Designed miniproteins, single chains, continued (4). Designs and how they scored, part 45

Each design is a single chain, and the fold is of that chain. pLDDT is the mean over its residues in the fold that is shown.

## One batch from the design tools (miniprotein)

Design m13547
Fold by ESMFold2-Fast:
Structure m13547 (fold): chain A 67 residues (1-67)
Amino acid sequence: GAMREQEIKELLEETEREALRAYLAGDYARAVAILEQGIKRLEELGASEEDIERLRRGVAQLRALAA
């Protein structure tokens, strides 16, 4: 429903914003943790695979940069 869609959208935007803040501070471990926690919450909310994949791409990018 519309309320669930709004909740998912807000969680995606907040998770991405918080992860970016950690990344800009040079805290890559925190950025990954924020994204992984966001993925968990989105899965609990029943978010689409498309929405979850957006955050998973962020995790993969950060891990590649840290390798």
Scores: mean pLDDT 83

Design m13548
Fold by ESMFold2-Fast:
Structure m13548 (fold): chain A 67 residues (1-67)
Amino acid sequence: MEEYRERVLAAMREWLALPEPTRESFARRVAEALGLPFEKVLEVLAPFSSEEITEAARRALEEAERE
């Protein structure tokens, strides 16, 4: 479980560090970290804007640092 959590957090940190973070690049990195189909992750993210995804990722990382 700890390894899984670390992989997801690392994927989010890597995505936020990209010069051009996009919904597709976020979905691809998270899908690889979780071992899920890229298309399924992209579909789940479809109703959210890139700004909303960025806000959610930042909040998740901040919450992880506080734990």
Scores: mean pLDDT 75

Design m13549
Fold by ESMFold2-Fast:
Structure m13549 (fold): chain A 63 residues (1-63)
Amino acid sequence: MEEEIREAIEELRRLREEAAEDPELVAKADLAIGTAAGLVSSGKKEEALEYARRKIEELREEM
């Protein structure tokens, strides 16, 4: 699970780099990364993984 969370956050960072010219998508990616990291810090690892995966799909659909 921890490795999967790390991979999901890394994918969000990659999508942020890919969307770098779109400030709205960059802001969404930054919020998603921060929120996922916050959930991990709070011990909510399953919620963090689910949230990060959902945000990855949302960002891909908007790109």
Scores: mean pLDDT 82

Design m13550
Fold by ESMFold2-Fast:
Structure m13550 (fold): chain A 75 residues (1-75)
Amino acid sequence: SRVDRVAELLIERLREAGLDELAEIVEEVRREAPPDASLAEFVQRVVNRVQERHPEKVDEFHALLQRAIGEVEAA
């Protein structure tokens, strides 16, 4: 699914950047998401959880998330 592609790419990019705790949040939300969850719902849940646990990293996370979505949409 599109959600799965965005999640996989985002996890890879986060781990490459040394943001392993954020990658774990993405993996956690992906496991909890229903199979038919929209990309918008997935994104909202991930961003909310990152903001709650690591508010200082939200802007950096948002930049990587937007790039991952853009790459998947372009493919």
Scores: mean pLDDT 83

Design m13551
Fold by ESMFold2-Fast:
Structure m13551 (fold): chain A 79 residues (1-79)
Amino acid sequence: SMLKLEGLINGVEMIKARAEQMGNADLAKEAESLLKQLEALKQEYEKNGGKFTPEQIKKLEDLFKRVKEMAKEVSALEG
């Protein structure tokens, strides 16, 4: 859903900010890459008349999995 996509974008923006605050340049760059992929997916969704294709759903699920992994990495580094 669009709500899930927007939630992921917000989550990755927070991860990027935390990575930058910690001085973790590699994690910050990866978060930047994920943001670009999510923004591209949002544009594709809008281009497709406001609905996800099966291909876009698969991509969104893969990106969600990656974001969860990065959130765990950030939490481990902060704790």
Scores: mean pLDDT 80

Design m13552
Fold by ESMFold2-Fast:
Structure m13552 (fold): chain A 96 residues (1-96)
Amino acid sequence: SMSVLDFLLAAGVDEATARRIAKILEAAGIRTLADLLLTPSERLAAIPGLGPRERTLLAEAFHRRFPGVWSVSELARRFRISRAQASAAVRRAEAA
């Protein structure tokens, strides 16, 4: 499986932000995209340093790489962000 860093870069996240988020997730034991997909929403929201901004960016990356797999409501629940944040993330992903 691809690393979280490679996944974020492939999803169009800038290198500095991708490296920062990947390090936060690695410290929590999440090293690969498969690890991230298997991580419960409650666990993801509890990770120190992974705030609403970072989780919104993960939602955007997921929509960009897996279009049509998750609805706005499902992304909001998965990443523990507001529906408005998830909707904005989907719009940004689709504008690229």
Scores: mean pLDDT 87

Design m13553
Fold by ESMFold2-Fast:
Formats: structure tokens, sequence, C-alpha cells
Structure m13553 (fold): chain A 100 residues (1-100)
């Protein structure tokens, strides 16, 4: 569900100690983002993290997917932004949000 993906992305951003998280929350809440793009970006990030990749390894994989044309520029921007805020969330909180 695009609503579920968006709610989890917002929960992650809100739990993050990332310095500019308020701007990222505004971006994720933006009505200009396509529901399919949000869902695809979130699911790719979730899959990489569930495979046991670190945030930095997941960022490199997202970059490879974008460079090979496997994901759109919008999916790349959303996924990389989500991973950036995830880096500043404690592991226990992140696992709780993702497992709901």
Amino acid sequence: SSKEAKEKMLAIAEASSYPDKDKIIDFFESNILDDKTITNAFNIVKELIEQGLSIEEALKEIEKLYNSGKISEEEYIIASTLLKVMKYVDKETLEEILSK
C-alpha cells in the first residue's frame, strides 16, 4: 500500500536525528509524489535492508540500479533520501517501524 509505505517513511524521518529531517518530512508529505514511485522506492530500500545490507551498501546498490536504468530518477531520489535519514535512526527503532 502506498499509504503504508508513506506512513513508514514519515515515521523513519521523524525518528531520525538527521539535521535537515524537517525538509525531508515536507518532501515525503508532498502531494506531488506519485504513489507508485513512493511504493517502489520504499520496497527496494526495505528489501535491501532485509537482505542484511548496511545503509552505505544499500546506497551503492540504489546508485547501480539508477545507472543501469532499473529505477527512475524519482525512485532514486526518494530511496537515497530515505536511506540518508535511516542512517541516523537507531537499529531497534528502525526494525520496529519496518516490521509493522
Scores: mean pLDDT 83

Design m13554
Fold by ESMFold2-Fast:
Structure m13554 (fold): chain A 89 residues (1-89)
Amino acid sequence: DELEELAEKMAKAPSAEERRAYGEKAIELIREAGLSADELEERVLEAIREYLAGGSEATIALGEVLGQLIATEHPEAKARLEEFARELE
């Protein structure tokens, strides 16, 4: 999957600038797919669960991309995800 390849490239990026560039490409790919707020929220929750289970750097990078897209386009879903993250402290 192109999205997973971009997430792996983000995780392996040697600089913050390159990581951001791959993240922007991943955001464009997700926008083209037309994912709903609920679908984006579920993908972020899956990434969080995988991280808690000892997930990879690619899983973390994907979660960052999905979170950024939700924050920009679906602020209501962002609020719920931030609450979920706080409950995991």
Scores: mean pLDDT 67

Design m13555
Fold by ESMFold2-Fast:
Structure m13555 (fold): chain A 74 residues (1-74)
Amino acid sequence: MSREEAEEILRRQLELIVLMAKELKVTEDQLPQLEEMIRRTARELGRRYGLAESVVERLAREAVEKVKEVVEKQ
């Protein structure tokens, strides 16, 4: 598996979590738990595929910001 493939897999997994949050209409009180889930998923997959910590943190942060936007629009 290439590094580029690993990064795309992680990005897609995080995008699915964001989509799930939107479909389930996650509220502000659920944000801390969802943020923890996103960061944990990113770190677990990043560690498994040997992605740099900076890449993992960037993708996790982007997903968290997208979830916050979903909640703000409710």
Scores: mean pLDDT 81

Design m13556
Fold by ESMFold2-Fast:
Structure m13556 (fold): chain A 64 residues (1-64)
Amino acid sequence: SSSEEAQQRARERMEQMSEGLDEAAKVAKKKLKETFAKSGIEGSHEAMRTLADEVGKVFDEYLS
């Protein structure tokens, strides 16, 4: 039973982390779309760099 509880806890933890990463990705995509809408194609390169930075920060937070 204790092993089963530990296994269940680990699965719950992984699910929570997965949900957190998914939400962070959605926020990053929204920011990219907003930047594109405001700056058009000209702002696209800067928006892509910003998206990469934001995604990198999320990974750093979850892996640190």
Scores: mean pLDDT 70

Design m13557
Fold by ESMFold2-Fast:
Structure m13557 (fold): chain A 73 residues (1-73)
Amino acid sequence: ALSEEERERAREVLEANFEEAKALVEAAGENARAVGEELLALLEAGRPYVHPWAHELYDELLERFRAYVESLP
């Protein structure tokens, strides 16, 4: 089982990765939607490789990112 410290670190890494994905979309300018859709597809494809205890958090972060991408013109 993961320690409390390892779980906290993994949570921080996942949250930081989703924030970085959003920053990449924002930096893409005219290509924001295309970059967002590609990153969303990669993040969705990565879910099976995420540790099971983090699936709920991953799904929450993924849904927030999807909503963000869908809000783009």
Scores: mean pLDDT 82

Design m13558
Fold by ESMFold2-Fast:
Structure m13558 (fold): chain A 75 residues (1-75)
Amino acid sequence: MEETLRELRELVERLVEVGLELKEAGVPTLPAELQAQIPRFRELAREFNENATPEQLEELERWARELEERLKARL
């Protein structure tokens, strides 16, 4: 659990960093709604460090996957 949570948190942080680099380059790859949720999910990832349930971990993983897909879709 802890190792999976750490990997997921690192994935979210990497996706946020990529999103910021794309924003600085002027590439509109993320919808404003999804971009606005990034700080919230970073906080959730930090809060999950000690007490993540399997359900919470799956929700965070689903969000991270959706963020990654939207970054790749370049919509």
Scores: mean pLDDT 61

Design m13559
Fold by ESMFold2-Fast:
Structure m13559 (fold): chain A 84 residues (1-84)
Amino acid sequence: ALEEAIELLRRARELLEQMGDESGTKAAGLAAEYVASGERLESAISAAQGIRDHFDYLSRDPAVAELAREAAREADRALALLRA
């Protein structure tokens, strides 16, 4: 479960990078590291939730809406695994 959450967060990071979202890319990378360390699970959940909320905002821009929806699905799956 946690291994899958890390992979999903890393994919979200790649999508954010393609969109040019520097802050989101850093946040997704940190969330993956927090999960991998096992020491800061609440921080990882908080960071992933923030990324999810940010994707909802980005999906309002037609130029990036499709990438934002894909990234939101990856973040939602990661959150479900982290909260399991």
Scores: mean pLDDT 74

Design m13560
Fold by ESMFold2-Fast:
Structure m13560 (fold): chain A 85 residues (1-85)
Amino acid sequence: MEEEKRIEEEIEEAIREVREQNPDLTEEQLERMRELMLKHLRENREATEEALALMEADADSPEAQEKMKEVQEKQQALRAELERI
């Protein structure tokens, strides 16, 4: 709970800065950016935890390597989605 609240506060601060620098953005667009950031952070954390568990069980497995690649791809996808808004 505390960790999740801190993440939300950081995202809200980032959104406020974006709004001040880009006043032409609508409140709806800013809300979508916040939702995307929160969703990707949560999903990336779950994927990272799964990848770490697989790595600890069998670090040389193709499954563990594919999960680590998935985490990296999700981070790149978030950046691309934020640029689209």
Scores: mean pLDDT 71

Design m13561
Fold by ESMFold2-Fast:
Structure m13561 (fold): chain A 94 residues (1-94)
Amino acid sequence: GAQADRFVDLVVDFVLSSDTVDLAALVDRLRTYFNSPDPAVQATAQLLVARLEQVLQSRRSLSRQQLLDLLRQLAAETTDPAVQRLLRRIVDRL
């Protein structure tokens, strides 16, 4: 739906805006979706923030390839088909 499309566009546009992804800035953007009326968007945003906050304990940024690998890993680990579908949409556009 429209919420999922906006979420995917936001993440893709953010990642493509720089050669190196600022993880703190990405987390702040993803937190705006914590109250999304779309449950799949809300769940995906929460899952991404949790994983990115773990990475932030050791580094401030990831390359696009490292972030792609992280997104692919999350898509493989999740049991929620709607979350997996959103993560795959992001990966396919990066």
Scores: mean pLDDT 87

Design m13562
Fold by ESMFold2-Fast:
Structure m13562 (fold): chain A 65 residues (1-65)
Amino acid sequence: DELVELAALLVREALENGDYERVRAIIDALAKLGKVEALEKIAEIAREAGREDLAAYAEEQIEKV
């Protein structure tokens, strides 16, 4: 899915730059669109980057969808 891969790329770039507000904005946008698969991928990426807080936030947004 091109959207999942694009979201993954943007989140990785934001994490590399320390732009955690952008990561949260991407998570919020995906949640509004009901993109559970993309949110699951973002949670994985955040956890790999050592950002358990952002992974938990993405997982919380999945529960709200």
Scores: mean pLDDT 84

Design m13563
Fold by ESMFold2-Fast:
Structure m13563 (fold): chain A 99 residues (1-99)
Amino acid sequence: MIDNIIRNQADMPPAAQIAAAGTAIMQGVDRSVFNRPTQVAVDLLQRMDANGIRVMSDDIYQQMVDLIQRVRDGQVTDAQVQQQIDTIIDQARAYQASV
């Protein structure tokens, strides 16, 4: 099952890459076997878990999708990726505290 995710990750839409990253984390798969967009999805989900994020708005999820798409398009540097992850996590924490 995970082999199909690794094989097809280049053709996956961002939402599917987020789902694939979740599966990879649960199965203990090494992040390094994935392409850069899937690695960013893993980093986002791991940081959400580390910050105790349990609930998320559709707007925050869309920001994750948009970041992964920009990574796929080569439109962001690694520094910009980390800055956007920080912003998404801060927004997710604020949203969770408000509900």
Scores: mean pLDDT 78

Design m13564
Fold by ESMFold2-Fast:
Structure m13564 (fold): chain A 95 residues (1-95)
Amino acid sequence: SILDRLVEAALASTDEEIARKLLEAAALMDTALDLQQQAQQGVGDVELRLQNARRLLQEALAILQEVVATSTDPRVVAVAQAGIAAVQAQLQQLA
């Protein structure tokens, strides 16, 4: 999964700031997925959960865009770009 790839890239990174950002983005995406699953099951306030999922995905998108802009490691950039594509697809589905 893209989450596994982001975590693997973070653990392989020699740049602590890039590693932290990749882990933060993965955690935000994972939480957004959990909120979407809870909304599909009718758990709690469905509209609020979907709104929170959108917010977390937008935050993850911003972090991944910063990683692409600042990282000099082409493997990190490639994984972050894949993450951006995944987040954008999820945001379109939630629109």
Scores: mean pLDDT 90

Design m13565
Fold by ESMFold2-Fast:
Structure m13565 (fold): chain A 75 residues (1-75)
Amino acid sequence: KLDEIGKIRKETLEKMDKVAETLEKNKDKLSQEELNRISTLITGSYLENVINPEKGLQLAEAAEKLLKEALEKAK
């Protein structure tokens, strides 16, 4: 259903914006490798969100998970 696809796209964009903002605020606490990996997932999620919304959301969730794990390790 079109409404469901629209909701998935919106959720993915909101999640990615939040992840990107958190990443920027905490860039000094993360390694360059972690920053590059998370940034790659964010970019991939934005691109996939147009053609494959489910994959876009999956990449967004992966980016969020890696960011949380990296920040916990930086404690």
Scores: mean pLDDT 80

Design m13566
Fold by ESMFold2-Fast:
Parts: sequence; C-alpha cells; structure tokens
Structure m13566 (fold): chain A 81 residues (1-81)
Amino acid sequence: MEEVKKLVEETPEEKILELAKKVHEIAQEIMEKENKKVESEEDRKEVLLKAIDILEEEDPAFAEFMRLLLDGYSLEEILEM
C-alpha cells in the first residue's frame, strides 16, 4: 500500500500514461497471440489483467495501482489507503 501511494504521489502523470499505454500494447499483443476476441467489458478486463501481470515483473507497484483502478478505485481512494 505505501509503495502504491508513493508511486502515485511521486510519478508524473505523463509517466503514468506511458505505463498505461504499455499495458494496452501488451494487452493487444496477448489478444493477437491467443487469437482472443474482446467483445465484452469482462473480456477486456481479463486481457488487461494479464498484461498487468506481465508488467508486475518490471514494476510491481504500478501493477498493483492498475489493478486497483480496474477494480473501480479512484486515484483519491488509492491515496487515502
């Protein structure tokens, strides 16, 4: 929790967007590799979670932050944790 707060407070919005873009790129690569069709929001979340799991090896704090966002937590709620 403290690591996630520190990441959000110390990381510029531009870098958060770059990491989010990287997650999206990994998700697209997974869809192509697995020939997976994303036809529902549940399918999209599943692919995004897989991409986040891959990113966790490089940046575990950011991976946890992205999972909290997908679970519906706002930036404000994450900072208050």
Scores: mean pLDDT 69

Design m13567
Fold by ESMFold2-Fast:
Structure m13567 (fold): chain A 77 residues (1-77)
Amino acid sequence: SKAEEFLKRVGEIVSSSSDGKEIVEEVKKLLEEYEFEKALAVLEEGMATKDMSDPANLEALLLEVAKAVLEEELEEK
């Protein structure tokens, strides 16, 4: 499933340590536009600089991404 694959990928990204609030806000903006692939790209770029390692923020982001991807697939069909 696309949603499950995307969730797995996001989960792999969230194991580094930094303050990711700015990245989370950017990703949330992309998710509101249903640009979840771009949201993932922003996450990956942030992780490369270790900007995304606040566990609380990354957990919320993971749920937001999961919700957006699942809702997109369900709304389509």
Scores: mean pLDDT 59

Design m13568
Fold by ESMFold2-Fast:
Structure m13568 (fold): chain A 100 residues (1-100)
Amino acid sequence: SLEEKIRELKKKLSEIYNEILQAVDNKDFDKFIELVKKAVEILRELGELAGIPKEEMDRFIAEIDKVVEDLKAGKLTLDEALERIYEIVSEAVSKIDEKL
């Protein structure tokens, strides 16, 4: 069912978040970036299933990409990047939940 697919994707997103926390604790920049990319793909799938316009989801993803760019440029610490990505993802999930 649609509800089962959404539940499974939300579970995967939560599991990735826990792995991201471990990557931050280990100061593993490459793993953090890899896991954020996986979270973005799940977020895209959730947005599509919820019927959110692609343009709106692309805005959240562009904000996440900017955080990753700033992290790679040394403008943000891993802790600061985690905080910003958490806020963006939480807002995106809130929009998804409003449509479901």
Scores: mean pLDDT 88

Design m13569
Fold by ESMFold2-Fast:
Structure m13569 (fold): chain A 76 residues (1-76)
Amino acid sequence: SEEEKIRRESAIEATERMLKAGLVDEEVAKEMIELAKKGDIEGAVKLAEEKAGEVTAGVFEVDYASLYAARLSELR
């Protein structure tokens, strides 16, 4: 449950960073956040790839992985 919370929070923050950077539009970001809230991180990656391209999906994956690792380090 704690890992699920960290996954959702990390994916939501990664998506918000991409929206702020202009890498995804508001509609794509909204759909990615809804998938993240359901725990469907793979679905969020796929949506980013389909709507914004492979490079943008790669940015999401890198940011998500970094945020997830950072949040896990706080869990102890």
Scores: mean pLDDT 82

Design m13570
Fold by ESMFold2-Fast:
Structure m13570 (fold): chain A 72 residues (1-72)
Amino acid sequence: MTPEQQVEEALKRLLDLAPVLARRHPPGTPLTVGVRVDGIEVEVTAPATEEALREAARRAGEEALRRLRERE
């Protein structure tokens, strides 16, 4: 599996978990979501709502992919 595919899998998993995490935490609780692939670590903190967590997941994935491409 390529590092890019690992980022995509992590992003998909986070997106699938966003509604579950939002339900398990009080509204507005700050949660940190992150992607760790091939020595790259990206973390984004967002309030515990499905929309905010999905946006944080997308931002973390995009930043991880950006850093992977910069290593070329």
Scores: mean pLDDT 80

Design m13571
Fold by ESMFold2-Fast:
Structure m13571 (fold): chain A 63 residues (1-63)
Amino acid sequence: VPQVVADALRSVYPGGVVGGMLRVLDQLSPEQQAEVTRKVQEYVSKGDYKKAAQYVRDMLLRS
């Protein structure tokens, strides 16, 4: 999982929660990881770390 995704999650969630989320993200296909990274980069580029983190959480809950 790219550092930008980890940094976005750490800005919103406690370390224990982030660790769990990162483990699940590492189990996604390379294509799914690339899409998550792209979306997170879009939100982060707009300064919207909360939406970036919420997108990741919602993605994991729907998987």
Scores: mean pLDDT 79

Design m13572
Fold by ESMFold2-Fast:
Structure m13572 (fold): chain A 70 residues (1-70)
Amino acid sequence: SKLKEIRDLIYEALETGNIEKVKQAIELLKEHFKDKETLLKSLDSIYKFAQEKNPEVAELIKKYKEELEK
């Protein structure tokens, strides 16, 4: 499942701080959610979850969300 792959990438990014895994997860999210509104809601949910685990990863997710809102 693409959603499972995305989840695994996010969990690894949160544990290791690996920015490349965040980028991979976001690209897979963009492929899975074609609707911009749903994609932004998913990124917001991941951002809120990430805040308590790894603030640096959370800020990166927030930046990508802001770029997609343009």
Scores: mean pLDDT 82

Design m13573
Fold by ESMFold2-Fast:
Parts: structure tokens; sequence; C-alpha cells
Structure m13573 (fold): chain A 61 residues (1-61)
């Protein structure tokens, strides 16, 4: 069942570590710019993802 509202709340360290690992893999294998997304928007999106990963890694290292 979808529980999206809880997905935004505090998660266990294990779940957050898995999410960080997935994001790191995604950044290691950058996909081409999706249709409908400008290069500027894509760059901003990647920058936001990198910043989020950095903050999460600092918190859970």
Amino acid sequence: APVFIMDLSNESKEELKERIEELKEKLANPAPIPPGVSPEEYEQYLAAERKLIELLEEKYK
C-alpha cells in the first residue's frame, strides 16, 4: 500500500543508507538529459542530489 506521507518522515539508518547508495550509483552512471528537461534544470537537479548525498553521508558516516 502507498504510504508516501511516511516516506517523508524519519526513516531508519539502514533505509537511508540504501537510498544514499542508490543515489551514488545514479550519479556514477549519469543518464542523458531526459526529454522535456533543459540542460540547466538537469544540472540544477544533479547539484541538488550531490548536495543531499553529501549532507546525508556526513550525518550517517
Scores: mean pLDDT 66

Design m13574
Fold by ESMFold2-Fast:
Structure m13574 (fold): chain A 64 residues (1-64)
Amino acid sequence: SMEEELEELKKKYEEKKAELGKEIKALRERYGSFENASQEEKEALGKKAKELGDIEFKIRELEK
């Protein structure tokens, strides 16, 4: 059902958000700031942020 799909997406969103937050924290601890990270690491985090945004968009569509 749409309700089951919505609950699964919300769970996935929270899990991926927590994971991304941990990776950003680790990167800041490693380099002192996000801006000092390598371009490759910045692009990898950007990809994960986009995936999180795509999940959020789908949640909002299903809540309609």
Scores: mean pLDDT 81

Design m13575
Fold by ESMFold2-Fast:
Structure m13575 (fold): chain A 100 residues (1-100)
Amino acid sequence: SAERRERVRRALELARRAVELVREGAPEEEVRRLLEELLEMVEEVHGASEEERAAARARIDEILAEMRAAVAAAPALSAEERAEERRRLAAAAEELVARV
């Protein structure tokens, strides 16, 4: 019970931090680490099927691929367009953590 509550609290902290890092345009590897740690904590607390875990990991890979594409496109984008891409990616990450 106490250990489970602490894991849930930690998972929520990681979720918030991951969304903030995506919004700030942090390195992909740092965002991946936090999102994968979050998924592992949620799996331990709620349990998840192999299919649900695979779907969540596929979604993380998709968000990270979009982050890579945004970085590659950045030299051709205005400052406002870069900020909008970061907001869009942050919203996608927030949707992922809300589903978990």
Scores: mean pLDDT 68

Design m13576
Fold by ESMFold2-Fast:
Structure m13576 (fold): chain A 94 residues (1-94)
Amino acid sequence: SDVIAEFTSEVRKLLDEYVNDKSITVLELRERIQKVVDKYTPKLKTLEEVQEVSTEVMKLVDEASKNLTDEEKIQLYMQVSSVIMYLHLRVKKM
């Protein structure tokens, strides 16, 4: 869907910025990704769409992680996974 493509495109840009700019903290990245989640959550109406966007976002995290240290990889995974878990809980409650 176009919504999922737009969501994943915005997250990809944020991850690319994070990988290339060492002044961006993982917490700042988390806040920026949370804003994307907040923007697109009203447009995601099914758990299938949430699962699809979650899969695509975690795939982007895996690709970004290839350019990070093991410690940075763990932190990135934990922070992004927490945001995606929140998205799942929000849509399930609606």
Scores: mean pLDDT 84

Design m13577
Fold by ESMFold2-Fast:
Structure m13577 (fold): chain A 56 residues (1-56)
Amino acid sequence: EATLKALENLIKNASEDVVKITLALMLRRLGIPVTKEELEAMSVEELFERLKAALA
């Protein structure tokens, strides 16, 4: 089950890109579209601030 071990390691070592994608998906759920260009240009902090503003 080498494949399961590799997947587990990927989940444990989630990168900033994975965090950014998660934040973008949450923003889309709230009706705020985030483009691929915005995802690449914005930091995790900027995406989080945008999410906070959307929830206020």
Scores: mean pLDDT 68

Design m13578
Fold by ESMFold2-Fast:
Structure m13578 (fold): chain A 73 residues (1-73)
Amino acid sequence: SLEGVIALARSNPEGVLAYLVSQLGSSDPEARARVVEALRALGREFPEAVRRALLPLLDHPDPAVREGAREAL
């Protein structure tokens, strides 16, 4: 659940962000959509941390990662 992801991020924001970022390149479109939703939800509570994690991904070699980062920002 989105609330569960946010609760985990409150105790380990760097680890949760790293995990979600690693899933942006998933071959499953439903998994990618859920990750983008989680990053958007996390961005409402931790906007600075999410922005710092996602901005470098706009130049990522994987187009799925670039698009997911753009959608989440």
Scores: mean pLDDT 84

Design m13579
Fold by ESMFold2-Fast:
Structure m13579 (fold): chain A 100 residues (1-100)
Amino acid sequence: MKERAEELAKAMTSPDPEVVRQAVAELSRLLNDPTVDKVELLRIVGPAVLRAAHDEDFDVRVAGTLGLINIAITLNDHKDDPEVREIREELARLAAELNA
């Protein structure tokens, strides 16, 4: 899982909106897979998706925002998990920095 998550995080930093869109589609597939470690996936990919959602390129921002919606759904579905709560707090902190 870690290597796959790191590949997705790298793809999310692409200046090509198509690469980011494909990475978001793969993230969505993995988030809906019951055998996937979502905590590890979200810790590695979450910050990269959040940065894509704040990118200077409009098309990259749109792709990143779709990724954030999928992450938000997963975080809400697992809100009682303390590790998921920690990820939510870390992403909220990063979002505050990016909006400053």
Scores: mean pLDDT 82

Design m13580
Fold by ESMFold2-Fast:
Structure m13580 (fold): chain A 60 residues (1-60)
Amino acid sequence: GDAARGAALFAERMAAYATLEGGEAVPLRGLTAAGLANWIAAHGGPALTDEELADLAAYL
């Protein structure tokens, strides 16, 4: 994973969802790519590739 790509991905596709609806209530830091994929799917978030999930997990 690439944390810089993960930061850009979070700002572009996740920030409105995770920060406003889960970022303060649910700590997304420390989740694996698989754990993050499961969280996103459970909450109706955006479909991400395995590479995007790894980048996002590296950032969080």
Scores: mean pLDDT 68

Design m13581
Fold by ESMFold2-Fast:
Structure m13581 (fold): chain A 86 residues (1-86)
Amino acid sequence: SEREEVDKEIEERAKELEERLREVAEKARSQGNEQTARQAEALRDLFRGLVRELLASDASAEQKREAFETMERDVLEQIERLEKEI
């Protein structure tokens, strides 16, 4: 179904952002920047929870895409800010 296709797309895109956040945390910690590492880890945990809730929701395919695009934009902006600290 369209919702299953959207859910798979969201899962794949979310996994990429989670991996990028993991890399940011690892790099920050390797440089002694524990604050940035913890921020990246906290953001990853929060993002995982939000994605889980979105995928479990009864929202339409369009609503899920829109909600995810908003989350992705906000998370990407935060990743870029964290990357500037390392």
Scores: mean pLDDT 88

Design m13582
Fold by ESMFold2-Fast:
Order: sequence, then C-alpha cells, then structure tokens
Structure m13582 (fold): chain A 76 residues (1-76)
Amino acid sequence: MEEIERVLLEGVDRLYRARSDEEAAKVAAQLREELIRLGVPESLAQRTVDTLLAAKRLGMSKETLEEIAREAARRA
C-alpha cells in the first residue's frame, strides 16, 4: 500500500518534468509497468496512468495529479 503510493507520487513528479507528450507517454508506460510489478491489476494500472497522462495534457496542477495518485493508491 505505502509502496504503491510512493511509486505513484514519484511517477507524478517525473510526469510533470516531462516537456513533451512523447516524454509523458514514456513516463506513463514505465509507471504502468511498476504498478503491475507491485501487484496492481493491469486494468487498474492502465486506467490510473491514462488518467494521470490526460490530466497532465489538460494542464492540471501537480497538486491535482498527486491527489489522483493518492486516490488510486487507496483503490489498489
């Protein structure tokens, strides 16, 4: 549980440092793989990274992405 939240928050930080949609997509793919390795179901991992990537593309704040990440960790 704590490990999933940590990985998601680190993923949000990396996603926010991405300067292009291409970099953001690579970060999202890596985050998905990390979540699956931690035992998160593939469908939930995919939905989580898709939500974070969409929020980043819509220009949502880092704080909003961190809130999405914490909520996802609670559902894992």
Scores: mean pLDDT 82

